# Designed miniproteins, single chains, continued (5), part 52

Each design is a single chain, and the fold is of that chain. pLDDT is the mean over its residues in the fold that is shown.

## One batch from the design tools (miniprotein)

Design m17901
Fold by ESMFold2-Fast:
Structure m17901 (fold): chain A 68 residues (1-68)
Amino acid sequence: MVEEQVKRLLEEAKRLIKEHPNDEKKLKEAKEMAEEALRLGKKYNLPEELIKEAEELVKEAEEKIEKL
C-alpha cells in the first residue's frame, strides 16, 4: 500500500535527521527518502498532512546540509 510506504519513508527520514544531524551522507539519504515520499504523496493524492510532512523534512534536511 503506497500510503504505508510513504509513512515508512517519512519515519526513516525523521530518524536519520534526528540521530545524524551532522552527517552529510545520512542527511542526503534522509532528503532522498523525504523527496520520494513527497513524489508518491502527490502522485497518488495522499492526505495533505503527509505531503506537508514530506515537504517539511526535505527543507529541514536541506538546511542542515547547508549548515555543514
Scores: mean pLDDT 84

Design m17902
Fold by ESMFold2-Fast:
Structure m17902 (fold): chain A 93 residues (1-93)
Amino acid sequence: GAEELLREAERLLEEAERLLEQARQALREGNYEEAIKLAKEAIRLAERARRLAMEALRQAETLEEILRAIGLALRAIGLIFDAELIIKEAEKK
């Protein structure tokens, strides 16, 4: 049901956020190849989380589930945007 999809999306976003922080650290240390690798992995997880959140939205039976799904989808979009900025910055160096 929606709850399992929401829980999996949350788990993937937490992992994506950890990878994104590691990518930022690698970028600060001049490890550009590692920063790009970590940011790309964060995008992959965030895109999967966005897909699961949208599936949860289609299965949602309560207002709480709808709002959680929308929130997770927006969080995923923000993570993808931040990760793409890291990739662009690293590729210029």
Scores: mean pLDDT 90

Design m17904
Fold by ESMFold2-Fast:
Structure m17904 (fold): chain A 70 residues (1-70)
Amino acid sequence: GIEELKKKIEELEKKIEELKEEIARLKKELEKNPDDKALWERLLEAEEELGVLELEKAVLKVILKKEEKR
């Protein structure tokens, strides 16, 4: 129900925060090692994962808003 959607959104927010922290660390390491291809590849993967999770969160928030208006 609505409460289950709210819990899923909260779980996604926690995962998003963890990915943002990882991205910040990767960017810091790349400042020291700008030619590290493996770090760039992981940064791109983490940014893609973040985008997917933020999109999923946005979709769930739209569903939640519609369910609350029913």
Scores: mean pLDDT 84

Design m17905
Fold by ESMFold2-Fast:
Structure m17905 (fold): chain A 55 residues (1-55)
Amino acid sequence: SPEIARVEAEIQRLVDEMRAVQDDPSLSDEEKARRLTELTRRLDRLVAELERLRG
């Protein structure tokens, strides 16, 4: 399904962003926590969409 492939690609990009945040030496622990919280919220929504599409 093109829709499933799109959501999977979005999840992969988001996971890559989360890794980049964790590995960024210029960010404080507080800034990392803030950004990761936001990214985790987005990931949870994409995972829910993916589960619905897989039905």
Scores: mean pLDDT 88

Design m17906
Fold by ESMFold2-Fast:
Structure m17906 (fold): chain A 57 residues (1-57)
Amino acid sequence: LFMEALEAGAKGVEAAKAGDLEEAVRYYEQASRLAEQAGRRDLAARFRKMAEELRAK
């Protein structure tokens, strides 16, 4: 779960760099859920904030 959360987060960063903001948001939301399941509440909150920031722009 932790490694899967990091992988999803990395894919979110790649999508954001490519300008695919919708895809980036999906990956960050997935990473947040996986991080929460792994017991990493701080990491989950960070990914959730990244998704919210992209949606706000």
Scores: mean pLDDT 80

Design m17907
Fold by ESMFold2-Fast:
Structure m17907 (fold): chain A 57 residues (1-57)
Amino acid sequence: SAMEEAEKAADDAAAGAAARGLAPEQASTVHRETGLKAGASEEVVERAARGAALGAA
């Protein structure tokens, strides 16, 4: 589904940012921006972005 595709794309982007040594808040920002552009709702993307930031930390 579009939501799952958006979450996957955002998750991949956040993981890439974290792997490059970006701070958790930066990984969260990348995740959120990518998910929104892919069509996920803001609330879903915000929740996932927080998870990505915690994982990067």
Scores: mean pLDDT 67

Design m17908
Fold by ESMFold2-Fast:
Structure m17908 (fold): chain A 89 residues (1-89)
Amino acid sequence: SLAEEIVNEFLAKNPQLAPYRDNPAELARVLEGGIDPSDPRSAPYFLAAGAAYLLAGQPEKARRYLELALRLFEESGDEESARRVRELL
């Protein structure tokens, strides 16, 4: 799924988090603890957290993080990432 692809791409760039690959609920919780919502550099973390919550079966939490990721990607002009977020919503 697109959510699995996004999580795998994120873990490839953040190999220290690879142990959470098979536990998306725990991955999402770890990502939540490290997110600064005022930092636009957090957009990939919001996207990864949202995708992980989708895989964990928590769509309401996923939607909140995906909406935050979408706003940040749109503000930065990253239309490719914004498009991927819209596909998950």
Scores: mean pLDDT 83

Design m17909
Fold by ESMFold2-Fast:
Structure m17909 (fold): chain A 67 residues (1-67)
Amino acid sequence: DEEEILAMLRAGAGLPAVLKKMAEKGIYPSDEQLAAMEALLTREGGRPHRLDPAAVKEAIDVLRKEM
């Protein structure tokens, strides 16, 4: 499940698509964690052409804290 979410983030999937997949797997981040994930995915202005592996790992760590 983490690998699937990670693959979606690497493929440039937006936060809504990632959240939908997480919900389907029974994973629900808090509002604070959601804001942190959104900040990571939208960092450095504009359309994310390439996701930083460190940012992806941080998003997964935020998710892990929820569980």
Scores: mean pLDDT 60

Design m17910
Fold by ESMFold2-Fast:
Order: structure tokens, then C-alpha cells, then sequence
Structure m17910 (fold): chain A 74 residues (1-74)
């Protein structure tokens, strides 16, 4: 499904960021959860809301959530 493809892309990107030392494994799990929430919002026709804005995790989550929505919409 489009959702499964989007979440797979998110997990892959999060793993790359962990391998590069940009984020921790815990932060990667948080980002995947935020991407799931963003996809749920898009599916319900609501604006995306990302919890934890203004943090290092929020910056990575924004990029990854954007990727998830793009893959989902494609």
C-alpha cells in the first residue's frame, strides 16, 4: 500500500541517519512515530502536526515526514 511504502522509506531514511551518527536509535523510533501521525492526519484531511517542534529530532522529523507524505501521494 502507499502507506506501507511511505513508512518503509521513513524507516530506511531513519536507519541512514542513525548510521551517519546524526540521530540515536531512540530518536529514529520517535521520528517513525511522528511520520505515522503525519500520514494519519493526511488520510483524515487534517493539517500535519508534528510534536516536538523546535528540537534536533523535530528538524529530522520534518524532513522525514515530508518524504513520507511525498511517497504516499505519489
Amino acid sequence: SARERALEAVRRRAEELVRAGVISEEQAETIVGLAEGALDAVERGLPMTLEGEGSEVARAAEEIARLAVEVYAA
Scores: mean pLDDT 69

Design m17911
Fold by ESMFold2-Fast:
Parts: structure tokens; C-alpha cells; sequence
Structure m17911 (fold): chain A 65 residues (1-65)
């Protein structure tokens, strides 16, 4: 195990964002299984999103925690 030159995948981050959950992702677009997994996760949490302009609830989104 020696130092090996590795190329960073420029397109990999784009694919990862599409597959991996990101902060701000709407639960309306996610399946129930994914939502349940987020709640059980210690890294990700579910939070309520509110529009500061109207003061109304936008819905539920994925947050970090």
C-alpha cells in the first residue's frame, strides 16, 4: 500500500447528488422507505421548511443531522 495517483471524477459528484440524498431534498419526491431510513439515520434528519416571505410551511425536507 503505497501512494497511488488517483484522478478525481468530475462527473461522479453529479451522479452522487442524484443518487445520494442532499440537504434541501423534498420528501414529496422521496419514497417512504427513504424517509424512514432518514429518520433512523444519525446523520440525516427530517425538518420542516418555512418560507420567510409568506411565513407558510413549504413542507418537509432533508436536513443534516
Amino acid sequence: MEATDVVVDSEEPTELKAEDLKIGDRLDALSDNVIDHIKESKELAVTDAYDLTTGRSIGTIVAAK
Scores: mean pLDDT 57

Design m17912
Fold by ESMFold2-Fast:
Structure m17912 (fold): chain A 72 residues (1-72)
Amino acid sequence: SAAAARAAALRAEAAELEKRMADAGREAGDAIAEAEKRGPEEMARVAARYAAEIAGLRAAARAAREAAAALE
């Protein structure tokens, strides 16, 4: 059905967003470690930037999973 196809697409979207969160988490670790050499203010700034990005991806993934569940 169209609803089942849409739910499957939303679950695939959520999975891709979760993969992007994992990628962003690894990038954050490397970037924060590099920023530590430049001092605590730079490290905090880089950490805050990645935290915001990951929070956005998490919210989007949750919304996609909730939308998929509503169709089933």
Scores: mean pLDDT 90

Design m17913
Fold by ESMFold2-Fast:
Structure m17913 (fold): chain A 62 residues (1-62)
Amino acid sequence: VRELSDEEIEAIAKILGISVSNLKELINILKTEEMTDEKMKELAKKYGVSVEQIKALKLLLE
């Protein structure tokens, strides 16, 4: 899994419209937990992002 720099994390957080803290928490979940469709929907609702944005983040971290 690719490690993101602090600069990349700040840029992605701005694009997604969430805080850097929320993005770091989401990235940790994506790195440590298996993603099902239901889990991705729950994360999308919790963090105020789309399921497609979560899928894009998961691909970016591969």
Scores: mean pLDDT 80

Design m17914
Fold by ESMFold2-Fast:
Structure m17914 (fold): chain A 66 residues (1-66)
Amino acid sequence: MLSELEKKVLGTIYLNGGEATLAEIAKMLGVSQSTVSRHANKLIERGLIERRGRRYVLTEKGKEYL
């Protein structure tokens, strides 16, 4: 199951138009970039987001979890 912070990361990417940088997510959630990176890696492993260059991109599967 997703943690509350993992759900907030997904929701933040969605509200940011479906993609966001690590720094943008960290600023919007008021957490460190290292905290976001750790949770983003778990979301990538689950196929809920993917990394394209500097950006995390919400997948269709990720939208179904919102």
Scores: mean pLDDT 85

Design m17915
Fold by ESMFold2-Fast:
Structure m17915 (fold): chain A 75 residues (1-75)
Amino acid sequence: SQEASAEQAIEAYKKALELDPNDLEALDLLASALEAVKRYEEASKVREKYRDLSNQKLTEEQRKELFKRANELFN
């Protein structure tokens, strides 16, 4: 059944996240699988973690680029 397939996927993605807690693809797929089985509260928490990690990675990349440019201009 679709629910049985989704529960298998949920378990697989949870296991992937045990190995890499910051795997954005696994977080997105886990949230989608949880939504498919109507576990919306759990899906919402996973989506929040995805958003926070995605924003953090983008901010870190922007910070590194700005620091690199500053060093090239003043050193």
Scores: mean pLDDT 83

Design m17916
Fold by ESMFold2-Fast:
Structure m17916 (fold): chain A 70 residues (1-70)
Amino acid sequence: SEEELKKAQELWLEMIEEVDKLIEEGASVEEILEVIERGEKKMLEVLSDPEEKEEVRETAERAKEAVKER
């Protein structure tokens, strides 16, 4: 639903803010990846639509790849 997607977007933004803070604090790639994985799981728990879940998985995968390729 649109409300579920909006909640997932809010969780995504909170996760990105946490990731940015960890980068500023000099956290390891592994610590940043753990935050992204936890955020992905929380978003998947909110969503009931399989297509919306797939979009979240793809977005999280791209974010994790970007972190690993630094």
Scores: mean pLDDT 81

Design m17917
Fold by ESMFold2-Fast:
Structure m17917 (fold): chain A 81 residues (1-81)
Amino acid sequence: VEEAKRALEREAELLIARAKEGISSDISSAADVERGIELFERKAKELGEKSEEVGRAGERAVERVRRAFEEAKKKALEEAA
């Protein structure tokens, strides 16, 4: 359980870093980040089916990643306009 929560937190941090780094300058990299987030969401949901604690940690991690991605995407769109 703790290993799974730690892995989800680490993966979320990496996705957030990628979103901040890539999206502001390269729209094609935004698609790669979004794919990574979708895979992460599916993994978190699957782990949550086996453990409620892991599920809660996964939901929080997904929310953090989604929020960071939306902020980075909004900035990229503002720069494109």
Scores: mean pLDDT 72

Design m17918
Fold by ESMFold2-Fast:
Structure m17918 (fold): chain A 64 residues (1-64)
Amino acid sequence: SAEELRKEAEELEKEALRAYIEGRYEEAAQLFTKAADLYKQAGDEESAEGLYKGAEQMRELAAK
C-alpha cells in the first residue's frame, strides 16, 4: 500500500540522515535515492523530488 511505502521511505530517510552525519556521503546518497523511489511509488512526487536533490548533494560531497 501507499502507506506502507511511505513508512519504509521514512525509515530509509532516517538511515540516510545518520549516514550523512557520520560522513558516509556515498551511502547517504544511495539511501536518499532508495527513499525517493519509494515516495515516488507512493505518489509523493514532492517528497521524492526533494530526496533526489539530497542524493545529488551527497554525491557532490563524496566526490571531494
Scores: mean pLDDT 88

Design m17919
Fold by ESMFold2-Fast:
Structure m17919 (fold): chain A 62 residues (1-62)
Amino acid sequence: GLDEALALNEESLAKVKAEYPGKTEVVRGDGAVVGFRVAGLSSEEISALVLKNSPVKTDVVP
């Protein structure tokens, strides 16, 4: 679907928010960041943005 939220940590979110100030919408579940959306970006572009800005791209224990 077009409404896809991607899970990321606070550090990755901070980088995305710095690049897209005022356009990043955070989705929280049980107090934790479970995903986000950026106005004007498709779900595929958001996925690429998470991979670009996330420090974790491998398994939890690589």
Scores: mean pLDDT 56

Design m17920
Fold by ESMFold2-Fast:
Structure m17920 (fold): chain A 67 residues (1-67)
Amino acid sequence: DLEELLRKYQIELAKALAEREAAKYGEVESVEVEEVDENRYRVTVKTSAGTLVFLVDFSKNTVELLE
């Protein structure tokens, strides 16, 4: 199913984008991805500097740090 493949690619891309941003703050220890809706993913990254939460929005092409 083409929609399922696209969803899997979006999840992997969201994870990679959030890991890249989180690496600026500390060593990445773990990453969790949650689908919020068809274009938005919440990514929780545990780093040596603390836990960071990112919102990745593919409709806006944005990666936002949620404080």
Scores: mean pLDDT 83

Design m17921
Fold by ESMFold2-Fast:
Order: sequence, then structure tokens, then C-alpha cells
Structure m17921 (fold): chain A 99 residues (1-99)
Amino acid sequence: AKAALEAGEKAIKAGQEALETGTPEAAKKAAEAALEAGRAAVREANKDGAPYAAAAGASAAGAQFSAELALKTGSKEFAKHAALSALAAGEAARLAAEA
């Protein structure tokens, strides 16, 4: 398995857990997994995977931003947004790996 595929799967699992629990702590873990998925996708992407790797990186950055706001404010809405962005990053990283 490629590192981007494995990191993508971890980001999806962490994102699902963050959606289920709604906690800022779970959102932070999901954002950290999403950042790893984005980095792996960018490093491993071929020409066909490059747009998906870019999408994974952008979604991971969004997850980090929202997770930081969730931790600072205690907002469940920011925690949910971080979780959704982490899911998107993980899915994009898998698509980049499969391209």
C-alpha cells in the first residue's frame, strides 16, 4: 500500500470519530491525520493524481484551521467542520494514490 492511501484511510477514520463524538480533541486528531494524508498525497502524486493531492492539502489546511478554532472557542460547529474537512482530505488522498 502507498503511504498516501494508508494516511488517507487514517484521516477518514479520525474524521468519522470526530463527527460521532463532536469534541474539539477528536477534531484536532482528525486535523492531524488530514495533514499527514495531504503531505503524503503531495509527495506521492503522479500527473493524474496531482489535482487530488492539491485538494487533499487544501482540505487538510481547512481541517487544521477549524480544529484550532474549535479548541479556542469550544464550538461544536467548528469541530464538525474540522471533521468534515478531514474526511474530504482523506478521500482526496486516496484518489491521488489510486490515480
Scores: mean pLDDT 85

Design m17922
Fold by ESMFold2-Fast:
Structure m17922 (fold): chain A 65 residues (1-65)
Amino acid sequence: MKIEEEASKAMVEIAASVLGFRVVGEEDNAIYVSSTLEDEEERKENEEKLKKIAKEAGIEVVFVP
């Protein structure tokens, strides 16, 4: 379980980076991310993509303003 959680977190962190998010915090099974994108439409689209990836990985993602 712990090893799988670490691998899942790493995968979600990589996905966040690719989708234009910066990891600003990490707690147990949750990752806090902030968008680096100013385009509201692109930001919303990438937020939805990251939510889907995180859900499949069993990781919680919290979007910080």
Scores: mean pLDDT 76

Design m17923
Fold by ESMFold2-Fast:
Structure m17923 (fold): chain A 61 residues (1-61)
Amino acid sequence: MLEKEVLTALARMYKALGDLLYSQGDVEGALEEYEKALRLAEEAGDEELAREIRERIKELE
């Protein structure tokens, strides 16, 4: 399996966790998970996913 695919999958999982935490009012928890997702998306080279995560972080800051 390609490492990039694993990193992208993990990034999506952490982004989803961030979305869930935000929906529950845990803004700080959401930001922590989004930051982890962003790092993984950048390592994967998934520029579109990284952009989506950055926009979400900006919205919460």
Scores: mean pLDDT 83

Design m17924
Fold by ESMFold2-Fast:
Structure m17924 (fold): chain A 71 residues (1-71)
Amino acid sequence: SALVERAIKALSSKDPEAQIQAIEGLVELKEKGLLTEEQKKRAIEALKKLIETSKDEEVKKKAEEAIKKLE
C-alpha cells in the first residue's frame, strides 16, 4: 500500500524524528494487520539498512526493536 511505501521511504530521511515516526508507523501497520508478508520482509530489510547507515543511537535502537516486532 502507499502508506507502507511512504514509511519505508521516510526511513531514508535526513531527519531522525521523521525516521523514528516511520519506524513507529511500520510497527503500527503490522499490529493492525495491514502488512503483507512481502511488505514485512521489505520493511525488515529497510530497517536493517537504517541500523547500518544511521549515526543516531535512538534511531538504531528503535529500528532494532521494530525488527523484533515485525518478525
Scores: mean pLDDT 85

Design m17925
Fold by ESMFold2-Fast:
Structure m17925 (fold): chain A 82 residues (1-82)
Amino acid sequence: MEPASEEEVRELEERARELLRRIDEVAAQLPETPENAARVTGARLLVVAAEVNARLGDLEAARADLREVEELLRELEEEARE
């Protein structure tokens, strides 16, 4: 009923910003392949979707998008370490 709190939106935006930073760090360490480029791009698009959903007050969708980014980041970080 009440709009999403500005604090909750801010927390999600900060989390999205942190995930984008981690994506950029991992991208620099990954082999330059079309598959890795596509995965990195997909993760970035999910962060954008999460920010849009948070701003629209759909906090559940925003949290789901950020969780999917975290899963993709784990996979990318594992590949970057080999």
Scores: mean pLDDT 80

Design m17926
Fold by ESMFold2-Fast:
Structure m17926 (fold): chain A 65 residues (1-65)
Amino acid sequence: SALDKYLRAALGADLKTGPLSHLVDPETGKLLLSPEQVRELVRKIAEATGASEEEAQAIEDFLLS
């Protein structure tokens, strides 16, 4: 998925098998982060990957919706 791709690029890990696996529900793939933590994570991903503001906003909207 696009989200998984950005998280791998920024943090160097798979959501289910890497350092972030504890932040993801293994059954649903939903992040166990608060909305504030999600916004900070997306910001860090955008900075690390050079993602556009539009791409960062789309990821944020997807995670918070």
Scores: mean pLDDT 64

Design m17927
Fold by ESMFold2-Fast:
Structure m17927 (fold): chain A 60 residues (1-60)
Amino acid sequence: GPVLAVAVQPVPATSPDELALREGDVVEVLEELPDGRWLVRSLRTGEEGLVPASALRPLA
């Protein structure tokens, strides 16, 4: 099934490839990058982007 995670803090987008999240937003993890960022899709907005893995808690 999809790998889900929740944002444990607000996440700002500081570049065009980043995704802004609210605390408590649930995301689908699409790809884990070697630089410590995850490519995710917000279940609230449907938008995709890069988020620091440290701001996310896996729901598995």
Scores: mean pLDDT 84

Design m17928
Fold by ESMFold2-Fast:
Formats: C-alpha cells, sequence, structure tokens
Structure m17928 (fold): chain A 101 residues (1-101)
C-alpha cells in the first residue's frame, strides 16, 4: 500500500543523496529516518527528530519520539545493504538506547 511505497522511497532517497548529491552516509541515514517518521507522524515530528539526531541531543526527545526513531532505524537496517549507512544507523541506534537508559 502507500506506506510500503513511502518506505521503499526512503532507501532509494538515501542512495541518491549519496551518489548524486555527495551527502555523507550519516546525512543520508538521518534523511531516511526523517522520511519514515514523516510518513507516520507528519512534517513537524519528523523535523524535531531529525534536528536532535543531527545535533546528537537525543536525550531531549520524548520516550515516544525515541521509540519512533528506533522503529525507523530498525526498518532501515532490515532494508538497506549499504555498509556505511548501516554503520551510521547502528551508531544512532546506540545513542538512542543510551539516552533511554
Amino acid sequence: GPRELEDADAVRMMRRLMTELGLSPRAAAIAGITVLIHARGGTELAGIIAQRLRTGDVAALSPEQQALALEAIDWLLANTDDPAVRAELRRLRARLEAARA
């Protein structure tokens, strides 16, 4: 359905941002997370989470916002094979888990 198409677009967008625009794997990973959250919670929520991921201030996210970011990261890890993007997703995941502890 529409959600599956939006989720597939996130992976394609990460690849295009790196290959066509020269973005870092970290920037591409955050963009992919942002697209998935936008599809689920809208533009404002996606913007808040993206900003906190960019700045590293993930402890400022609510438990619900942290859970949404973790869901997006886990989906991307299951659906992308790019080793550099996977490494950045794992780093972001570890920071979010540490913020919840």
Scores: mean pLDDT 81

Design m17929
Fold by ESMFold2-Fast:
Structure m17929 (fold): chain A 57 residues (1-57)
Amino acid sequence: EEADLKMARIGLEVALSKYKSKEEAREWLLRDFQSAGLDPEKAERLVEKAWEELEKK
């Protein structure tokens, strides 16, 4: 969903500001979403899509 994707992007940007490693930031957000009860498949898709927008553009 758009709201979930927006939250994923914000979370990833915050994580990237704290963690120099993109891998750590990505894994932190993914784990946070899954810990909150989000479906693992959906969480991975949101994080990957948010990451794609931040990294590729």
Scores: mean pLDDT 71

Design m17930
Fold by ESMFold2-Fast:
Formats: C-alpha cells, structure tokens, sequence
Structure m17930 (fold): chain A 74 residues (1-74)
C-alpha cells in the first residue's frame, strides 16, 4: 500500500525515476509482469481502490503504468 502512495507522490513531484523504481519493486514482489500494461493497470487500480485513491488518481495510475512498462521493455 505505502509503496504505491510513495510512487504516486514521486510522480507528482516530477521524480519519474523514483516513481518507476518503486513501482517495479512493488510489481516484482507481487508477481506482476511489468511488460504487461493491462496486468499492471489492473493491479494498480486494485491497490488504489484499497487505498481510497479512486477515481481522482485514475490519470496518474495510467501515466505510472505506461512509464513502468516502457522502462521494463527498454
């Protein structure tokens, strides 16, 4: 839970590298393939719902998912 809040906070602070690093760790710990955008988005929405961050953070979740997927494919 806390790692997603920290990743979103980093993204809002324009610290894209920290946001991506935190999310890659969270995804790996939960067995989510960071190269699968649909799986990453589904996981992030589930975690954000548990934290009460929806619907206000939906655009930031999409941005974060795309950034991490691009990093994983590079």
Amino acid sequence: GEMLREALSALLDHDTERAVALLLELLRKNGVDPRDLAAVLAFLREQAAKLGLLPSMEPMLDRLARLVTEAALA
Scores: mean pLDDT 82

Design m17931
Fold by ESMFold2-Fast:
Structure m17931 (fold): chain A 65 residues (1-65)
Amino acid sequence: SALLEELRAARAEMARASDELVELWRQKMANPEDAETLTSKYQEARKRLVDAAKRARAAEAEIAA
């Protein structure tokens, strides 16, 4: 099913973006002086997570209907 493949792809992207956000947050907490250099990467990863979560939710709703 195209919806199942989309859901799997979206969930995989959420996992990757989530892992990246955790790592960036750890780097920022360990070295607060580096926060500015990490801001763009953090914002990009957060956007990818949000976008993937929206896709996953839409696919889940369609499958559950």
Scores: mean pLDDT 83

Design m17932
Fold by ESMFold2-Fast:
Structure m17932 (fold): chain A 78 residues (1-78)
Amino acid sequence: SEELLKKGEEALKNGDYETAARYFLEAVQKDPRNEKALRLLYRLVTDGRYAKHLESLRPLAGDPAFQRALLRGMLLEE
């Protein structure tokens, strides 16, 4: 969903990294081939500029859907 990506990007701009990750994950769950959502979610976790906020994503770390989305995002960046 384009709307979910926009909400995620707005949350990211506002420093709400958990909300941003949840919106990107929802976009991936609606369309598992949404390359933009997969890349944004992966970059949120791996990009050094967001490293200080990784602890805010801990609640999502145990979610299998989140783990799958991150793995798929990794494969797109390789």
Scores: mean pLDDT 76

Design m17933
Fold by ESMFold2-Fast:
Structure m17933 (fold): chain A 62 residues (1-62)
Amino acid sequence: MRERIRELAERVRELASQLPAPLAAAVGILIVEAELLAAEGREEEALALLEEVLRWAEERVA
């Protein structure tokens, strides 16, 4: 997995810890989806998904 994908996944997980349980669970599912995409060699799609999830989580944490 690319370092950038790993760093984004860690950042998203940290933000998810500040969300209500249902939203944190949804974010967790999307992180797993991104990890599966990266494992399949679809690293660009994994990165795009994590960037979208990060933006969504940041909007909810504020």
Scores: mean pLDDT 79

Design m17934
Fold by ESMFold2-Fast:
Structure m17934 (fold): chain A 96 residues (1-96)
Amino acid sequence: MLVPAEEVLSEETVRRAKELIERARELFREGREAAERGDYDRAIELLEESIRLLEEAIRLLREAAPEGVTTELLFEAEVELSFARMALSIVKLEKA
């Protein structure tokens, strides 16, 4: 069952995770814009950094959550990580 992060996690943990996810979203957008311009090397760099930040947010959220609890914020981060990984794979195929 998905629960709001604010119900089970500290305010500091929620804030840090949201900051990481927001920054990852910005990098993902910039990476996609770079790919649209044909700047595949920059797109790869930006998407890899986006993935790294999402993985950090997921680690933070998993470590802080009670056993067996999945927060909505964790689920959102995992979905966004899947999209970022897919985008990176597409860019690498376009570069090849």
Scores: mean pLDDT 87

Design m17935
Fold by ESMFold2-Fast:
Structure m17935 (fold): chain A 57 residues (1-57)
Amino acid sequence: GAAETREVAREIGRILREIGDKIQEGLKIGQELKKEKGLSGLEATKLGLEKAGMIPK
């Protein structure tokens, strides 16, 4: 029913928010690495996402 659909949508929204939070954390780490180590934008982003657990080392 409608209540079940809303519950599923709420859970999906929670998961998407968690993924978004991890991406934001990875980007923040990447920006810090770029500033501190002079890495390229791509290299810094990759390392940031690795540290946030979004991609494997």
Scores: mean pLDDT 76

Design m17936
Fold by ESMFold2-Fast:
Structure m17936 (fold): chain A 90 residues (1-90)
Amino acid sequence: SSEDVDAAIDSLKTVADQAVQLALERIEKATTQEELDEIRKEVESIEQTLNAALDRWKAQSDAESQARIEAARAEIQAKFQEVLEKIDAK
């Protein structure tokens, strides 16, 4: 149902926000390139996991719900992109 899709989107956004916050804190504390490389790998892995979850929900959804899923994907991708840019700037 659309309510199930909205609940799934909210849950995945919460996971993304928590992952972003943790990554940003780790970037601030990182003192070596090895630590930054580890953070990058973990961030990319989490993004892939969230995208896979969104793909599974999209496969079960109508066109309107698919549009909401893709909007959520864009928001999540933008947040992870900001994290990766901060790693590159460090």
Scores: mean pLDDT 89

Design m17937
Fold by ESMFold2-Fast:
Structure m17937 (fold): chain A 55 residues (1-55)
Amino acid sequence: MTMEDINELSQHATPPARQALLETRKTHSVDEANAAASRAGKQEIERYLEQKRKE
């Protein structure tokens, strides 16, 4: 399961269920940031982490 999958689920879920999915997305965000570093490089992980800080 990827962070993108979790994000899509949050968009289609009901308002109360969406909040629960957002909490799950936070956990997966850390795992996905590490995967991005391995595949895309340091620049992408820095940008990704800044995006997460703003939300």
Scores: mean pLDDT 56

Design m17938
Fold by ESMFold2-Fast:
Structure m17938 (fold): chain A 77 residues (1-77)
Amino acid sequence: VEEELRRLDAEAQALGAQASAAYAAGDYAKAGELLARAAEVVEEAARLLEEAGAPQEVVDRLRALAEGLRAKAAELA
């Protein structure tokens, strides 16, 4: 679980950085696509934490973050 969570964290960070670069370049559609993908990665991390017995408040917080990323992605479309 720790290895998978570390991989997902790195993936989410990479997608976030790519989204920021796309936004700075004026490619808002690409930035939105990358943020939507980051939301999926955060949702997967929340699922793994839930399966590992993490507190529900931690899982809920990550799901809320994924929703926020999805909302921001929709604003860029």
Scores: mean pLDDT 82

Design m17939
Fold by ESMFold2-Fast:
Structure m17939 (fold): chain A 101 residues (1-101)
Amino acid sequence: MDGAEAAAAGREVRDLALAAGDLRAAAAGMLGVGAAAEAGDAEAVRRIVELARAGDLEGLAELGKKVVIEYLKSQGYSEEEAEELTERAIRTVETRLRAEL
């Protein structure tokens, strides 16, 4: 996937979730787009963007988190480590997004 396309998708997901007031969905969705792009999974990026456009914030947060966990597992992390690292990353991005509001 082109890095510019991934960056544009991440910004769209962020802006849509923030407009709906869901910092967790914004964080998980952005991280999910990044992880899918690194994995070369254009279909996962499209699905995340579609959930954001549909206003399915719960689905966006769930899929985004799942994509990050699967990416980390592919990098050699255990499932438990991937889940912990993903929740930490989501919290870090939520904190940054809240500071920018």
Scores: mean pLDDT 87

